# Designs tried in a protein design run: designed miniproteins, single chains, continued (2). Part 37

Each design is a single chain, and the fold is of that chain. pLDDT is the mean over its residues in the fold that is shown.

## One batch from the design tools (miniprotein)

Design m5261
Fold by ESMFold2-Fast:
Structure m5261 (fold): chain A 61 residues (1-61)
Amino acid sequence: TPRTTVEETPVSPEDAEEALREAQRRAEELLRTDPSVLAARADLVRHADGSVSVEVTVTRR
């Protein structure tokens, strides 16, 4: 049964775009190199208080 894990990392708002691009590259690399990974993606999450996080979602066998 596939299992999904979510990891959220706080980032500075001024670095958010760069952090997202880096996380997206890592997610794509993981999907490409690890045969146990069925899906991987990275998203930017903006919170109501103005804080920003990068969320990486990975689904494995």
Scores: mean pLDDT 82

Design m5262
Fold by ESMFold2-Fast:
Structure m5262 (fold): chain A 73 residues (1-73)
Amino acid sequence: MTEEERIARLEEKGYPKELARVGLRLSEAMKNGDLEGAIEAVEEMRKLSKDPAEQKALDRILETLRAEVERRK
């Protein structure tokens, strides 16, 4: 899947392009098993998000990533 395709998918979900780029970094971090990098990316997405509903969705993702970190301890 191309970067443009990933950005388009996130834009369909109401994400601005900058947020979509950070989301792409999150996807790559998770693909590579870099859970710490994934958490960092979600935190950056929350800083870029202007919508409280989006922040709530990102909180859910953050909880999932933290659970994966606990699983790997």
Scores: mean pLDDT 73

Design m5263
Fold by ESMFold2-Fast:
Structure m5263 (fold): chain A 108 residues (1-108)
Amino acid sequence: MTRFWERLEELIRSGKTLTKEEVQKLADALRQAAGVLSPEARDILNEAAEKLKSKDELTPEELMEVFEAVVRARQLDVDEALASGSPEKLDEANRRVAALTQALDAAF
């Protein structure tokens, strides 16, 4: 499991609220990660990042909403590739998912 996912799970389980600095790092990570996804998946992450910009702290419930947005964006990108029936497009989607994970791990 990646550092980003492990930290999110730990924060949700512990009931800890993210600080303003951590919220800003998460918002920046989501914006960077959005740039590597398909347009539809990108919009999900950009919307999540914009919601975070107005927050000085993030509750476990709000953090779960961010987690769900990342899962939806990732799944949408993969589902679009699968629907194409193209192994090359599926490989591209898998590379985008890996880039998303790397961007989130690097920034958070």
Scores: mean pLDDT 76

Design m5264
Fold by ESMFold2-Fast:
Structure m5264 (fold): chain A 71 residues (1-71)
Amino acid sequence: DQEDLDIVSELAKRLAELGVTAADAPVVVRIANSVLKGDKEAAIEAGRQLNLTPEQKEEAVKLVEEAVDKV
């Protein structure tokens, strides 16, 4: 689905802008897979595993939740 791919692509860009680095690539893959499956709980849990400050992590979780709600 093109719209789902666009959602995941935009999410990945926003996470990178927030400070997500290549070290978190396995976590980003888990987030993307969970979002594409519509698994909101798994996507949020994966988002909480990102290596970010508490403030950035809360913002990342909001972005993940927004993305999964659009799929």
Scores: mean pLDDT 80

Design m5265
Fold by ESMFold2-Fast:
Parts: sequence; structure tokens; C-alpha cells
Structure m5265 (fold): chain A 80 residues (1-80)
Amino acid sequence: MSDAQLAAAFAGLDTDGDGTVRLKDLKPVLEAVAGRPLSDEEVLELARRAGVDVSEGLDSLVDFAGFRALVAEAERLRAA
């Protein structure tokens, strides 16, 4: 996925325009990228690998840089 496509997808999920999206709201996008359903634990594992703060679990806020890193980790799951 291009950076422009990632930016458009993130903007669509960032309904408040705050520059952050909750991790739980990213789960469907991560499942689509990975090509399979993901458990909450798998989403948290991807977030940890991506360097995203998970102090609030699935309610943790993810910025655009974190979103790009999460998509990259989900692509690795698909390739593995």
C-alpha cells in the first residue's frame, strides 16, 4: 500500500481529526492486511512490535506513524 493510500485510510478512521485512532478501531484494517481474523491478543502483539504504546490496551491511541508500523507488521504476518 502506498503512503498516500495509508494516509487516506487513516484520515477516514480519524473522525475527530485529532491525528489519532484507537487501536480497536484499527483491528479490521489489520485483519484485512494480514488476510485473516486477529484476536485482541494478536492485535496487542502487533502494536508492541510496531512500538505503539499499549498502556490502555485496545483503547490506546495510535498516530499515523504507529499506523504505518502496524500495517507493516500485519504485512509480515501475511508473508510468513
Scores: mean pLDDT 79

Design m5266
Fold by ESMFold2-Fast:
Structure m5266 (fold): chain A 66 residues (1-66)
Amino acid sequence: MLNSSKSDAIAQINALRQLYLQDPAAAEQQLLAMDRESLDNSINSGMLYIDLGVDAAIERSRQRLA
C-alpha cells in the first residue's frame, strides 16, 4: 500500500524531476544505473507521475536490463 510512504515517494519524484530539469544527463544516469527490480519497485511505489522525459529514461533503463 502507498499510505504514509506515498508522501515520501512524491517528494523523491519531485527531487528527481527537479534534477532532470536542471541536469537531465545526471538524472538519466541515476535511472540507468538502477537494477531492474529496484527500478520497477520505484515506479510502482511512487514514480507513476513522472514527467515524460524522465519516463523515457526509465524505459531505456528497463530495456538495457532486459
Scores: mean pLDDT 57

Design m5267
Fold by ESMFold2-Fast:
Formats: C-alpha cells, sequence, structure tokens
Structure m5267 (fold): chain A 76 residues (1-76)
C-alpha cells in the first residue's frame, strides 16, 4: 500500500510544474491512496493540493467533485 504512495510521490517529483493537469491527477491519486490506508491527514493535504492544481488547470468543478467523493469515503 505505502509502496504505491512512494511510487506516486516519485512520479510527482518527476513531473514539471507547468504540467498542472498531470500534477492535479497525481496529487488526487496520492490522496486517494492515503485515504485508503487510513492516513487521513496526508489524504486531506494532497486533496487540497489537487484542488489547487485542478483550479490552475481550469477544472475547478472536477476538483470539487473528486474531493467530495474521497471525503465521503474517509467519513465511512
Amino acid sequence: EEERAERLKAEIDATPDSDVEKRANLDFELAEEYARIGKHIEATAYLMRALADYVAAGKPEEGNRKIKEVMERIKA
């Protein structure tokens, strides 16, 4: 489980800052992984980063929808 989080972090580090859509997707995937393994603080931090990146990419509605889905799963 944490192996996937480590792989996602490495891919984020390799992604240029200018590729905001790819960064948004990777930050969101990392947030989902942290939520899945019960690391809610880390999951929330990466959800906030993903939202900021989705806004920068011109997709705030998609970012808000995805955050709501993951937050509901954290509550369950």
Scores: mean pLDDT 78

Design m5268
Fold by ESMFold2-Fast:
Structure m5268 (fold): chain A 61 residues (1-61)
Amino acid sequence: MMEELDEVIKKGIEAGPEAAMAILAVTMEDLPVEERLRRAKEILEEIGKKNEELKKLGLLK
C-alpha cells in the first residue's frame, strides 16, 4: 500500500520535474492512500503518452 505509493513517486521523479510535481500534489491530498495511488498511476500514464508524442516531434532527446 504505502510501498506502492513510494514506487509511483519514484517513477514520477524519474519521469521529470513536471511528473514529480504532479505526483507530489496527489500525495499531499487529503485522500485515502488507495485513491492517491490510483490518481498517481493515471498521471504517470498521461505523462507517458505526452512523452511519446514529444519524442515523435523530436522535442525529447
Scores: mean pLDDT 72

Design m5269
Fold by ESMFold2-Fast:
Parts: sequence; structure tokens; C-alpha cells
Structure m5269 (fold): chain A 74 residues (1-74)
Amino acid sequence: SLKEEAERVEEEMRQTALDLQQQIDALHKQALEALKQDSSKGQQLFQQAQDLVQQGQQLGREYLERISALRAAL
């Protein structure tokens, strides 16, 4: 059903958010360590983490649009 499809998409969104948060946390940890020896490398890793934050926000919006469309079709 469309309701079950929406619930599956909601679970996919939750799992994607968790996976992205783990990657962001790992990049932040690497960036902080890198900054001690190479400020350029540290800044690059912080930028990669920020890029993932923006990607996550965009994916979140896309998931919410998909869920809204599925629920509106009920």
C-alpha cells in the first residue's frame, strides 16, 4: 500500500541520516587530528564534512517530498 511505501521511505531516510552523520563525525575527527600537522589538509576535511551536511539536508528535503507525495496519494 502507499502507506507501507511511505513508511519504508521514512525508514530509508532515517538510515541514510544515521549513515551520513557517522561519515560527518569521522571527517570531523580526522580534520581535528590533521589540523595539528597540516592546516590545509584539516581545512579540506572540514570542507568535506560541510559538503556532506549540505548533501544530507538536500536528501532530507527530497525524502520529505517523496513521503508527502505518497501520503497525499492515499
Scores: mean pLDDT 86

Design m5270
Fold by ESMFold2-Fast:
Structure m5270 (fold): chain A 81 residues (1-81)
Amino acid sequence: ALQVPAGVPAGIAAVARWALAELRRAAEQGKLSPEQIRAAAERVLENIRAEAETRYPELPAAVRDALLAAFRAEVDRIIAE
């Protein structure tokens, strides 16, 4: 499960959780290669970063980066299965 860092806005956390659930579903169906899952994950991360910068410009970079790292770690776990 995605461990959301303290200080992440609820809207950003909700988007991240939803996106991970969709990536896990796609992986479980066996229709996407590891490269395709990683490419989809990077698009999600780009969207999360853009949303955070646009709506929450005062959000500390360390908190944002911790969320992105946690998201990538979950994607790597999905691919490893």
Scores: mean pLDDT 82

Design m5271
Fold by ESMFold2-Fast:
Structure m5271 (fold): chain A 94 residues (1-94)
Amino acid sequence: MEEVREKVREVLEKAAEQIVKTVLDADPSLKPVAEKIREILQEVADRTPNAVRAAGAAAKLLVLKAGGSQETADKVREIMEQAADEVERIIKEA
């Protein structure tokens, strides 16, 4: 059980790092948006894979609302979907 929790935390932390890098590489002025997405990921860390996917949809909308490109928003969404799939896999294998 503890190993499962550690793996889930690792996946979500890696996703947060990838999102921050992706957003900042596209537009450094969007750092506040990247930080809000990181906060959302922290809020869903103890939730289901569906909650992680929902956070991905919210993250995409936040990027678009802040004036980020659709390409950046789509990359953020993809990172979140991959993280949700990996979290689901880890839980199923537990």
Scores: mean pLDDT 76

Design m5272
Fold by ESMFold2-Fast:
Structure m5272 (fold): chain A 87 residues (1-87)
Amino acid sequence: MSEEERIQHVLERGESSEDPLVRLAAEMLVEALKYKDEKVIRLLEGAFALAAAGQHELARRLIERAIEVAKENPELYEKLKKIEEEF
């Protein structure tokens, strides 16, 4: 799947979700995909999957981990923190 197709798929699934944590993980994952940060992408893909499965505590832990790893990319870190503050 292309990177653009992955972004679109995540957006569609996130937007259709009534779960705020699924929407949060989806929005963060879209930003990580734009910055091509593989470590942050991997953590947020896990968070999105766990949130969609109802594993909210594990999903939140992966989101926290992704934000910490994103500190190595200050622009991505600032965007992820802004998204987190909206939720």
Scores: mean pLDDT 78

Design m5273
Fold by ESMFold2-Fast:
Structure m5273 (fold): chain A 101 residues (1-101)
Amino acid sequence: SLEEEERRQKRIERIYEALKNGDVQALRDVLKELFDEGYSREEILQLFEEAIDRYVEEKRAELEKQGVPKEKIDAFLENYRKLALENVQELIDRIEAERAA
């Protein structure tokens, strides 16, 4: 529905801001809310991946405007994306374990 899509986009925005600020507690809070709303692990990972991709795209544009060589941008952002996804998966694992207890 329109209401569900709007809520989904607001969640992505909250995740994006938390990632940008390194706010682990805000990320944990969003994760708990998503699980409470009945989101699956796969759906939660998709939301976080969209937020990470948004940050990557924004940072790419910023670095390109600053004249950073493409090879350096690609290496930096590829490494960032991989580490961010790994960290998010570990955080999801911890929240799932806490909820199962």
Scores: mean pLDDT 86

Design m5274
Fold by ESMFold2-Fast:
Structure m5274 (fold): chain A 59 residues (1-59)
Amino acid sequence: DALDARLAAIIASIDALRDWYLENNDLTDEQREFLDAQVARSKAGLRARAAKEKEALAR
């Protein structure tokens, strides 16, 4: 549905931005770990929010 499509698009944008940042920035291992943790946290938050929205809609 529209919510799942929007979630997928946002996650794809986050992945594309992460990949672009890694390719265009000379990151240390610590900076990469920090970036990966932030990306994972953002995705988890978006998925949790989408799950609550779907539960509320019950459709």
Scores: mean pLDDT 79

Design m5275
Fold by ESMFold2-Fast:
Structure m5275 (fold): chain A 85 residues (1-85)
Amino acid sequence: MERLEELKKILLEDPDPEKRIEAIRELGELALEYPEETIPLLLKATKDPDPRVREQAEIELYRLSKLYPELTEPALKEIEKEKEE
């Protein structure tokens, strides 16, 4: 999906944290249709240098955990481990 590839590029390469936050919100919406492709990207966004970007990615993952608990559990466990270090 071309839009998913564009969002991935924004998330990884765009210097503007506001653009990355917008990409995360759109990835959260796309996760309703493409959870296996979007959830790993949201997990990667939780390691972003900008704390606002990280917070938005965590919010989207917690929201998705209600719909796809098995797919989000590994990502949420990784986030919890990072917070303990």
Scores: mean pLDDT 79

Design m5276
Fold by ESMFold2-Fast:
Structure m5276 (fold): chain A 98 residues (1-98)
Amino acid sequence: STRDLILRAIGLILRAIGLLIDADLLLERIKKGEKVEKEEIEKLIKELEEEIKELEELIEELRASGDPSLEPMIRLLEKMIEELKKKIEELKKELEKM
């Protein structure tokens, strides 16, 4: 149902925000010269990649609903995917330096 899709979107948005915060905090730790293990960076990259997959799957379901009222939510999810991808690339660049 449309309600179920909206509730799933809210849950994934909140999780994506949390992951973006985690990524920013980890990148700031690296920037300050704090010791960060490669495994910690790799784990976060995997969590970000999994979140992108969940968001992409939800976007397909939202589009399949044909409900035009969901278009603002689809746009928000697409922007979140772009931000998550940006953080993955930043984390990968830091991993290459280690």
Scores: mean pLDDT 90

Design m5277
Fold by ESMFold2-Fast:
Structure m5277 (fold): chain A 60 residues (1-60)
Amino acid sequence: SMEEIEKIVEQLIKNAKGMLAAGVPEETVIDNVEAAAAMISRKTGVDAQELVEKVKKALE
């Protein structure tokens, strides 16, 4: 559902921001987000690229 997708995106953003705050390089954080999005996509059918782009936009 849309609400479930919003919660997934929020969790990915929170995790990515936490990693950046801990000093993890941006490229490593993005790789982590892409891996998580691919796994979520396989389980839920949600577009992995859409999840990644929403997280990237929130990190700007």
Scores: mean pLDDT 83

Design m5278
Fold by ESMFold2-Fast:
Structure m5278 (fold): chain A 69 residues (1-69)
Amino acid sequence: GKKQALRAGEAARREALKAGLSEEVAEGIQLTVSMAEDPITAGILARMQALKHTDAEVAERIQRAAELA
C-alpha cells in the first residue's frame, strides 16, 4: 500500500545517506521507491537507482533496506 511504499522510500534514503551518497541522490532514490506497489518492486527500483551512483554492494544494502521497510 501507499504507507508501505513511503516507508520503503524513507528506508532507502537513510541507507543511501549512511553509505555516503549525496542528499540529492538519496532523495531521488526515495521518490522512485515511494512509487512502488509492493516491497519487491520497491527493492528493485532502489537497486536500479543506486547502481547509477554507487557499487553493487552498496546498492544491495539499499535494496534490502527498501524491501524490509
Scores: mean pLDDT 85

Design m5279
Fold by ESMFold2-Fast:
Structure m5279 (fold): chain A 87 residues (1-87)
Amino acid sequence: MASVEELLERFAEIFRENGVPEEEIERLVRVMTELARSLEAQGASREEIYRAMWAVAVRFAREWAEKNGRDPTPLVERLREEYRRAR
């Protein structure tokens, strides 16, 4: 199964491929890393952590796409595929 770090790396790559600036990606990765660590410290399951990370990634994807006049659908679908692969 994919690790939390591997899922974060895959999400970052998807955002990079879709033209999200590296500074924005670095900020998002930091936020998701802090969220994952906080949930792990609380005894959250891997599934709960992955779901939380996917939710944050999808929200960012939609907000960024809308701000930049792009369709969020292809980005959200790619993020969903990686989330499903992580299990």
Scores: mean pLDDT 82

Design m5280
Fold by ESMFold2-Fast:
Structure m5280 (fold): chain A 83 residues (1-83)
Amino acid sequence: MLVFEAMELTLEAARRAEENGHEETAEALRRAVQAIGDGLRAGDLSPGIEALREALELAEENGDEETAEMVKKALELVEEAAK
């Protein structure tokens, strides 16, 4: 399932952001996983997509290109699942 793949990738991105010292980005990604999970139960993935976009902006601002690339992939998967 695309959404579960996105959640796993988002958790991996959070782990990498934390390892790189970007605690704010890691926290935003953990919130995004929760928002995606909540959205699955509610039938609305929009909050999860918004949370991933916020985390992507933080990763890009920090110059954390590896984390940003993983977040972009997770965002693509959630957006595809929301169609």
Scores: mean pLDDT 85

Design m5281
Fold by ESMFold2-Fast:
Structure m5281 (fold): chain A 91 residues (1-91)
Amino acid sequence: MTLDELLKKIEELKDEAWDLLDEAKSAVVRGDSSSFSRYVEELRRKIEELRRTVRETAEFLREKGYDGAAEALEREFEEFEKLIEKKLKEL
């Protein structure tokens, strides 16, 4: 996979995570606990896929000598995960 393909996949996974969070929020508003549980589980799976893709991308960047870019990407992911966790706790 190329760097451009990895970066595109990261953005797609982030978008999918936001969509799942919105679906979980909608399920809470409807009182649909079963749908909420399913969306939260799918969201967790997407976050794990995102973590793996970020790790792969960071390794690729380090192989090219872009250690600072790799560290920045990993920090951006940690901030994203914390934001998603915060939003879930607000539901």
Scores: mean pLDDT 88

Design m5282
Fold by ESMFold2-Fast:
Structure m5282 (fold): chain A 93 residues (1-93)
Amino acid sequence: MEKEREEALERALELARETGLTQEDLRNVEELPPEKKEAAEEFYYALTTATQLVEEILKEEGIDLGSEETYERLTPLAREWEERLRAASEAAR
């Protein structure tokens, strides 16, 4: 579980370092150069994969996906990924 999430994220962060992808770029994906657009798509894929893994665990535990607990568990994950993306894009210069 954790390994699959980290692998997907690490691939996305590597592309972000090479292209200088920022969080702001993710809001304007269609207007990005091809290299940054590819990095944004990989980041989106990684985030979707991580979210699905958490949702699978919640379903197994009998927790409603629309519950406050689900949002509490997903929000920290999204914030962590935004911070890691910011650090990676800054390293790219």
Scores: mean pLDDT 67

Design m5283
Fold by ESMFold2-Fast:
Structure m5283 (fold): chain A 67 residues (1-67)
Amino acid sequence: DVEKKVEFMKKLSKGVQAGRKAAGREREVLVAIRDGTKASEEAAKIVEEEAKKEGKELLHGELLPLK
């Protein structure tokens, strides 16, 4: 579900933003995480477009299957 992946990325972005704000960094940030699914790729593109339109900093992440 693309919507759930976007929600997850925005929730993670708020956590990262809170940490950065505590360190004196006021610029808003969005995090795009790809986990190898097409839904996460599509959600990441939505988050990237929002970051570009809003002038926010974009951070990339990738989740790999660990054994």
Scores: mean pLDDT 72

Design m5284
Fold by ESMFold2-Fast:
Formats: structure tokens, sequence, C-alpha cells
Structure m5284 (fold): chain A 87 residues (1-87)
């Protein structure tokens, strides 16, 4: 099934939503120094404030900027989700 990833409580995102399919691999690559939380399907992941890049099946699909201590990603379909941090 086809679905979307959407962003809640982010400062901005480009694009506003990212198309995904059920079973896709979604990776967040987070850059920065100040820690924040990213919530996905009730699980908390450590990220950094600032630039967070979104990759789907190894391909760059977009980014979001996080300035708050917490943001949420929502998905209409089940995806394989992981986070990688880079200082």
Amino acid sequence: ASGKITFKDVTSSSPESIEVKEGDEVEIISYGKEKAKLIFKGKEYEVYKGLNEVYVNGEYKGEFILEKDEATLESDVDVNFKVKTKE
C-alpha cells in the first residue's frame, strides 16, 4: 500500500510530506550538537536540533528542521524506521 510520512512540531520541512510504500526503509540522518527527541509510532529516537535529512530506500527524499525538544513523524503505512546521528 502507498502512504505518506508527515511531520509534526517541526519548524519546517521540504517537502511537507514524503511518499512511502509499506515495507520501505526510512532513515533519518540527524546533524548537530543539541539533543532532541523524534517520536515515531510511540517510540522515542535521539536526534539533534537543526537539520534532519530523510532517506527512503537509501535515496534522499527531503529534510526537516527541528528547533523544539521534540517532534513526531507520522506514517499511514508500516515502514522500517531507523535514525543515524552525526555531530
Scores: mean pLDDT 86

Design m5285
Fold by ESMFold2-Fast:
Structure m5285 (fold): chain A 69 residues (1-69)
Amino acid sequence: TEKQKQEVFKQAEAAVRSAQEQYGVSESEVQELLEALKRILEEHEDISQGRLEISLFIDAWVDAQSRRR
């Protein structure tokens, strides 16, 4: 449901904001990431699949930030 998608998005935003503080990511980059995560949720009819895809996307993004030395 739309409410479940909103809840998943809020949790994803919290995780992204936490990583932003840890790695010093710009606000514009965070906004672009959040827009991408919203699109992932819209692609999936099954909220569980959307949540898994978002988790993998965030993990990949955090890994990219950690490699930025």
Scores: mean pLDDT 78

Design m5286
Fold by ESMFold2-Fast:
Structure m5286 (fold): chain A 84 residues (1-84)
Amino acid sequence: SMDEEVERIVEEVIEAALKYAQYLGEKLGLSEEQLEALKERVREAIRATAEELRRAGVTDLEEIRRRLEQAADQAIRDFVEENS
C-alpha cells in the first residue's frame, strides 16, 4: 500500500541519517549525551515532516524522500550550529 511504501522510505531515510549523524558526531567529538540528542532530533524532524506531507496529501514517493532528506540535513546543521 501507499502507507507501507511511505513508511519504508521513512525508515530508510532515518537509518541513513542516523548513520551520518553518528559519523559526524564522532568526528566532531560529541559526547554520548549530545550524540543521543542529535539522533533523537533527527528522528523527530523526519517523522514530523512525514506527518506534514501525509496531511498535505503528498503521494509522490520521490518528493517525499527528498523532503525527508532535507529535514534530516537541516536538523543536523541546526544541532551542529547550536553545539559549536
Scores: mean pLDDT 89

Design m5287
Fold by ESMFold2-Fast:
Structure m5287 (fold): chain A 74 residues (1-74)
Amino acid sequence: MTEEWREELDKAFEELKKNPPSEEDMRAAVRADAAGEFTPETLARSILWAFEEMQRGIDKAIELNKKLEEERKK
C-alpha cells in the first residue's frame, strides 16, 4: 500500500510539474480530501496547493519586508 501510493504520488507529481493544476482543480482536490475521496493524485494536488500557498506567503513577506526596509531608510 504505502509503496504503491508513493509510486503513484511520484507519477502524479511528474504530471503536475508538466501541467500545473488550475485553482479550480486544487479546490476540487481539497474538497475531495475533505470528503474522504482522496487518491494519490488528489493528495498530490493538495500538497502542491499547500506549496503554492506557502510560496504566495513568501512573496507577500518579501514585498512587506521591502516596504519596511524602504521606510527604515527614511
Scores: mean pLDDT 66

Design m5288
Fold by ESMFold2-Fast:
Formats: C-alpha cells, sequence, structure tokens
Structure m5288 (fold): chain A 118 residues (1-118)
C-alpha cells in the first residue's frame, strides 16, 4: 500500500528528471508535484517520521526548487529548497541506517548551498 505509492512517486521523480534534462521545466514541475502528492499519501499510511518517505519528499522538493529556479521564479525556488531542508532533517533524525543518513546529509548540504546562491 504505502510501498506502491512510494514506487509510483519515484517513477514521477524519474520522469521529472528526464524533462529537466530536455529543458522542459514545466513538465518537470508537474511530475515533481505528482511525486509529492503520492509521497504525502504514503507518509499518511507509513507514519509521519518514516525516514525513507521523508527522504523522498526532500528529493522531490529539492528538484521542484531547481525546476522553478530554471523557470526564473527565484522566490518559489527558495521556498521549495527550504522545504527540502526540513524533510532531509526529518529523514536524518529518524533513521538508524548509516547509508540513508549519509545520503540525506549530502543532499541537505546541496540544498543549503543552492539556497545560499539565491
Amino acid sequence: KAEELLLEGIKHLREGKKAMEKGDYETAVKHYERAIKLFEEALKLAGEDNPVINLALGIAYFNLGKAYEKLGDVETAKKYYEKAIEYFEIAIRNSRDPFLRQYAEELLKKAKEELEKL
């Protein structure tokens, strides 16, 4: 149930990345927004502190921030980088998996760097 929603959201993250690589930022935004909705539903089923789903939400918001930055909407990009930071911090706090924590810490650092540049 929650796993099926997580996997569907991950497919949308992948399609969003393909759209970003092609310069179709509007299509990327739609895919990342769909991923966020699916991950929010998965989180309701798995529990608010689930580290894997919070990591996935962080990734989706980080990519949404990059897409809005490419569209020239700096203020919206800032908001989504801030949300990505929040979700990465939740994933780190609630994970006992050293590999997930390390990956989330790397992404947290990258999100903070992008926010500083704006």
Scores: mean pLDDT 91

Design m5289
Fold by ESMFold2-Fast:
Structure m5289 (fold): chain A 65 residues (1-65)
Amino acid sequence: MREAEAERIIAETVAAIKSLGLPDLGVLAERTLTRMATEDKASVEELRQLAEQYLLNAKNIKKIL
């Protein structure tokens, strides 16, 4: 179901960001994606797009460090 897919996307994205050594950004991504899924009733596609943006930002920060 869509809820299970949303939870998976959020969990995987947060884990990936934290694995890059950016736990604070991971927490922020979790809060924002969860809010979109629950309050804004975002589609799975919208959640994936935002998750990809957070992960890309995390990778860019790690590259500069």
Scores: mean pLDDT 79

Design m5290
Fold by ESMFold2-Fast:
Structure m5290 (fold): chain A 68 residues (1-68)
Amino acid sequence: EPPLSPVEMVEVVLEHLETLPEEERRRQLQRLIRSLRDQLAVARSLGDEATARELEEAIALLEKRLAA
């Protein structure tokens, strides 16, 4: 099982994205949101409720950052 939750992973990634220019950061955020939504669909299909819940929270954090 992965040592980091999706939320913890997203927090680390967001820290790294702060080092990028705004336009590149926005592109990376959009790509990551799409990737996590795909992962959420897979987690739901497998009945992994814990991972699905954490992916939903991670997606919300990224969308909030993108909107700012």
Scores: mean pLDDT 81

Design m5291
Fold by ESMFold2-Fast:
Structure m5291 (fold): chain A 90 residues (1-90)
Amino acid sequence: SSELLKLSERILEAEKKGDKEEQLELQVELARLAPPEVAALVAEAEARGASKEQIVELDRLVAKRELARHLGLEEAAAAEEARIAALLAA
């Protein structure tokens, strides 16, 4: 969406400025705008006290899982699911 594009542009601007804290916060906001299933996992992680870094990693792992599923790579998708479960259990 245009909202996701604007947020991505803000992340790039923060990167150009070297503002690591702003980059991290904007990446967390991007994760919250994920599809409903992913957004629910992010909200659950936040409720359990996950760090901003853990939330960004969760979003990345879910993206890898969905890509693997889309490509029909069942073993790769299962590996990412195991990593997601481990992150949520920590």
Scores: mean pLDDT 78

Design m5292
Fold by ESMFold2-Fast:
Structure m5292 (fold): chain A 100 residues (1-100)
Amino acid sequence: SSTLEEIIAILREISRLANAAALELERQGAPEDLVATWLGLAADARSAVEEIEKDPSSAKEVVEALKAAFERVRDRLLAADPELARRIEEGLERALELAE
């Protein structure tokens, strides 16, 4: 469905943005734990896409789990890149709305 395609596109973009942020932070010599946090979010978003592609009916549960994972690291991400962290949060909220 077009709704599922939009959810998948949002999650793929979150993965791309988080991975790009991790690579830039690593280039700048940021702490390894901060780089790992962004890479972890990118990996979680990729896994979410794979789960939804295997079982489209899981979309809501998978997006809710990804949002919960984001919330656990939100303050750390906001401290590193507030604009990108907020953009990811908005994307997750949109994906959750679409998964209703």
Scores: mean pLDDT 90

Design m5293
Fold by ESMFold2-Fast:
Structure m5293 (fold): chain A 96 residues (1-96)
Amino acid sequence: SPELLERAYRIGREKARERLPEWVERARREIADPAALEEAVRRLERAVEDPYGALLEAAVLLALGERPEVAELAAEFAQEVIDIEEAEFKRLKAEA
């Protein structure tokens, strides 16, 4: 059901937003370069809104060898957001 999928995405995004501060703090600990840190935070914020797009963009950076620490962190959080959304869809489907 498209309505069930949209509900799962909405709830998943809310849960991802609650997780975002922990991932931003991790970025601040792991990334020493200020410009790379700013990019990492931006990519983490993007993963909350569009985890599939963020994961694809991070995969492209990793394939090109571009800012691997930023790309790895962004990919890991994007995957966590996808897992949250999938778990929420599975939960709602079981309750239907």
Scores: mean pLDDT 88

Design m5294
Fold by ESMFold2-Fast:
Formats: structure tokens, C-alpha cells, sequence
Structure m5294 (fold): chain A 92 residues (1-92)
């Protein structure tokens, strides 16, 4: 549960990072927000042990990053982060 939430947060952060690198304009901005949200979710899972809550947050961050992505690669990375977050929520 906790580990799944941490993985979800890390995946969402990577999704946001990829969106920031490959997007333009609003895509870059959205990707950055997703990356920060994913990092926060990962930290919360580690410090509070709330894997389910952290997984849900990571899913939201990944979905946001995917929507903000300016490229196909960024969208796929954000979607992968969202899926990892969903798995973390189910495990928590």
C-alpha cells in the first residue's frame, strides 16, 4: 500500500517531467504542476503511511500532467503516472 503510493507519486512526477520537456506553452506549465504533485504524493506516502490517499493524489497528478502535455510522449507518460497512482490507491 505505502510502496504502491510512493511508486504512483514517482511515476506521476516522471510523467509531469516528460510533459514539461516535450510540451510547449500550456503543455510545459501543466507538466510542471503534475511533476510537483507527484513528488508531494510520494512524500506523503512515505511520511504518513497513507498509501491509498497518496495513490489517489498521484493518479490526479498524472491525469493533470497528461492533459497539460503538448506532445504524445508527454501524454503517455502522464497516463502511466495516473495508472500507477490508481494501483497505489487500490493497494492502500
Amino acid sequence: AKEEGEKGGEAAAEGGRQAALTGTGKGVLGGTGGALGGIGASFEARTTGKGKTAGRSAKGSGESAARGAGSKEGKEAGEKGAKAGEEGEKAG
Scores: mean pLDDT 59

Design m5295
Fold by ESMFold2-Fast:
Structure m5295 (fold): chain A 89 residues (1-89)
Amino acid sequence: SKVVEVRTITLGPLSEEEKERLARSVQRIIEESGATVTLKYADGKVEVYDKTVEENKEAAREAAEKFDEKGFTLVIKTKDGATLVYKSV
């Protein structure tokens, strides 16, 4: 069976420094492992980025800016099978 590794990280409202740190961390994961980026908004809107590494890195940076909003979720699915879920509360 494929090992499905799912990690959920719950975040409060982030400062600008914390948003930049989150963006850099997620961009490193995308660059090193390859990953699909999914943005889920509180209103139920979903955006999926399964594009180039550079486009997915930009989507992740934009997603990090949304962590001052409640109910936002960022999902990173790596090509090696890991899933990272970042939730705004």
Scores: mean pLDDT 80

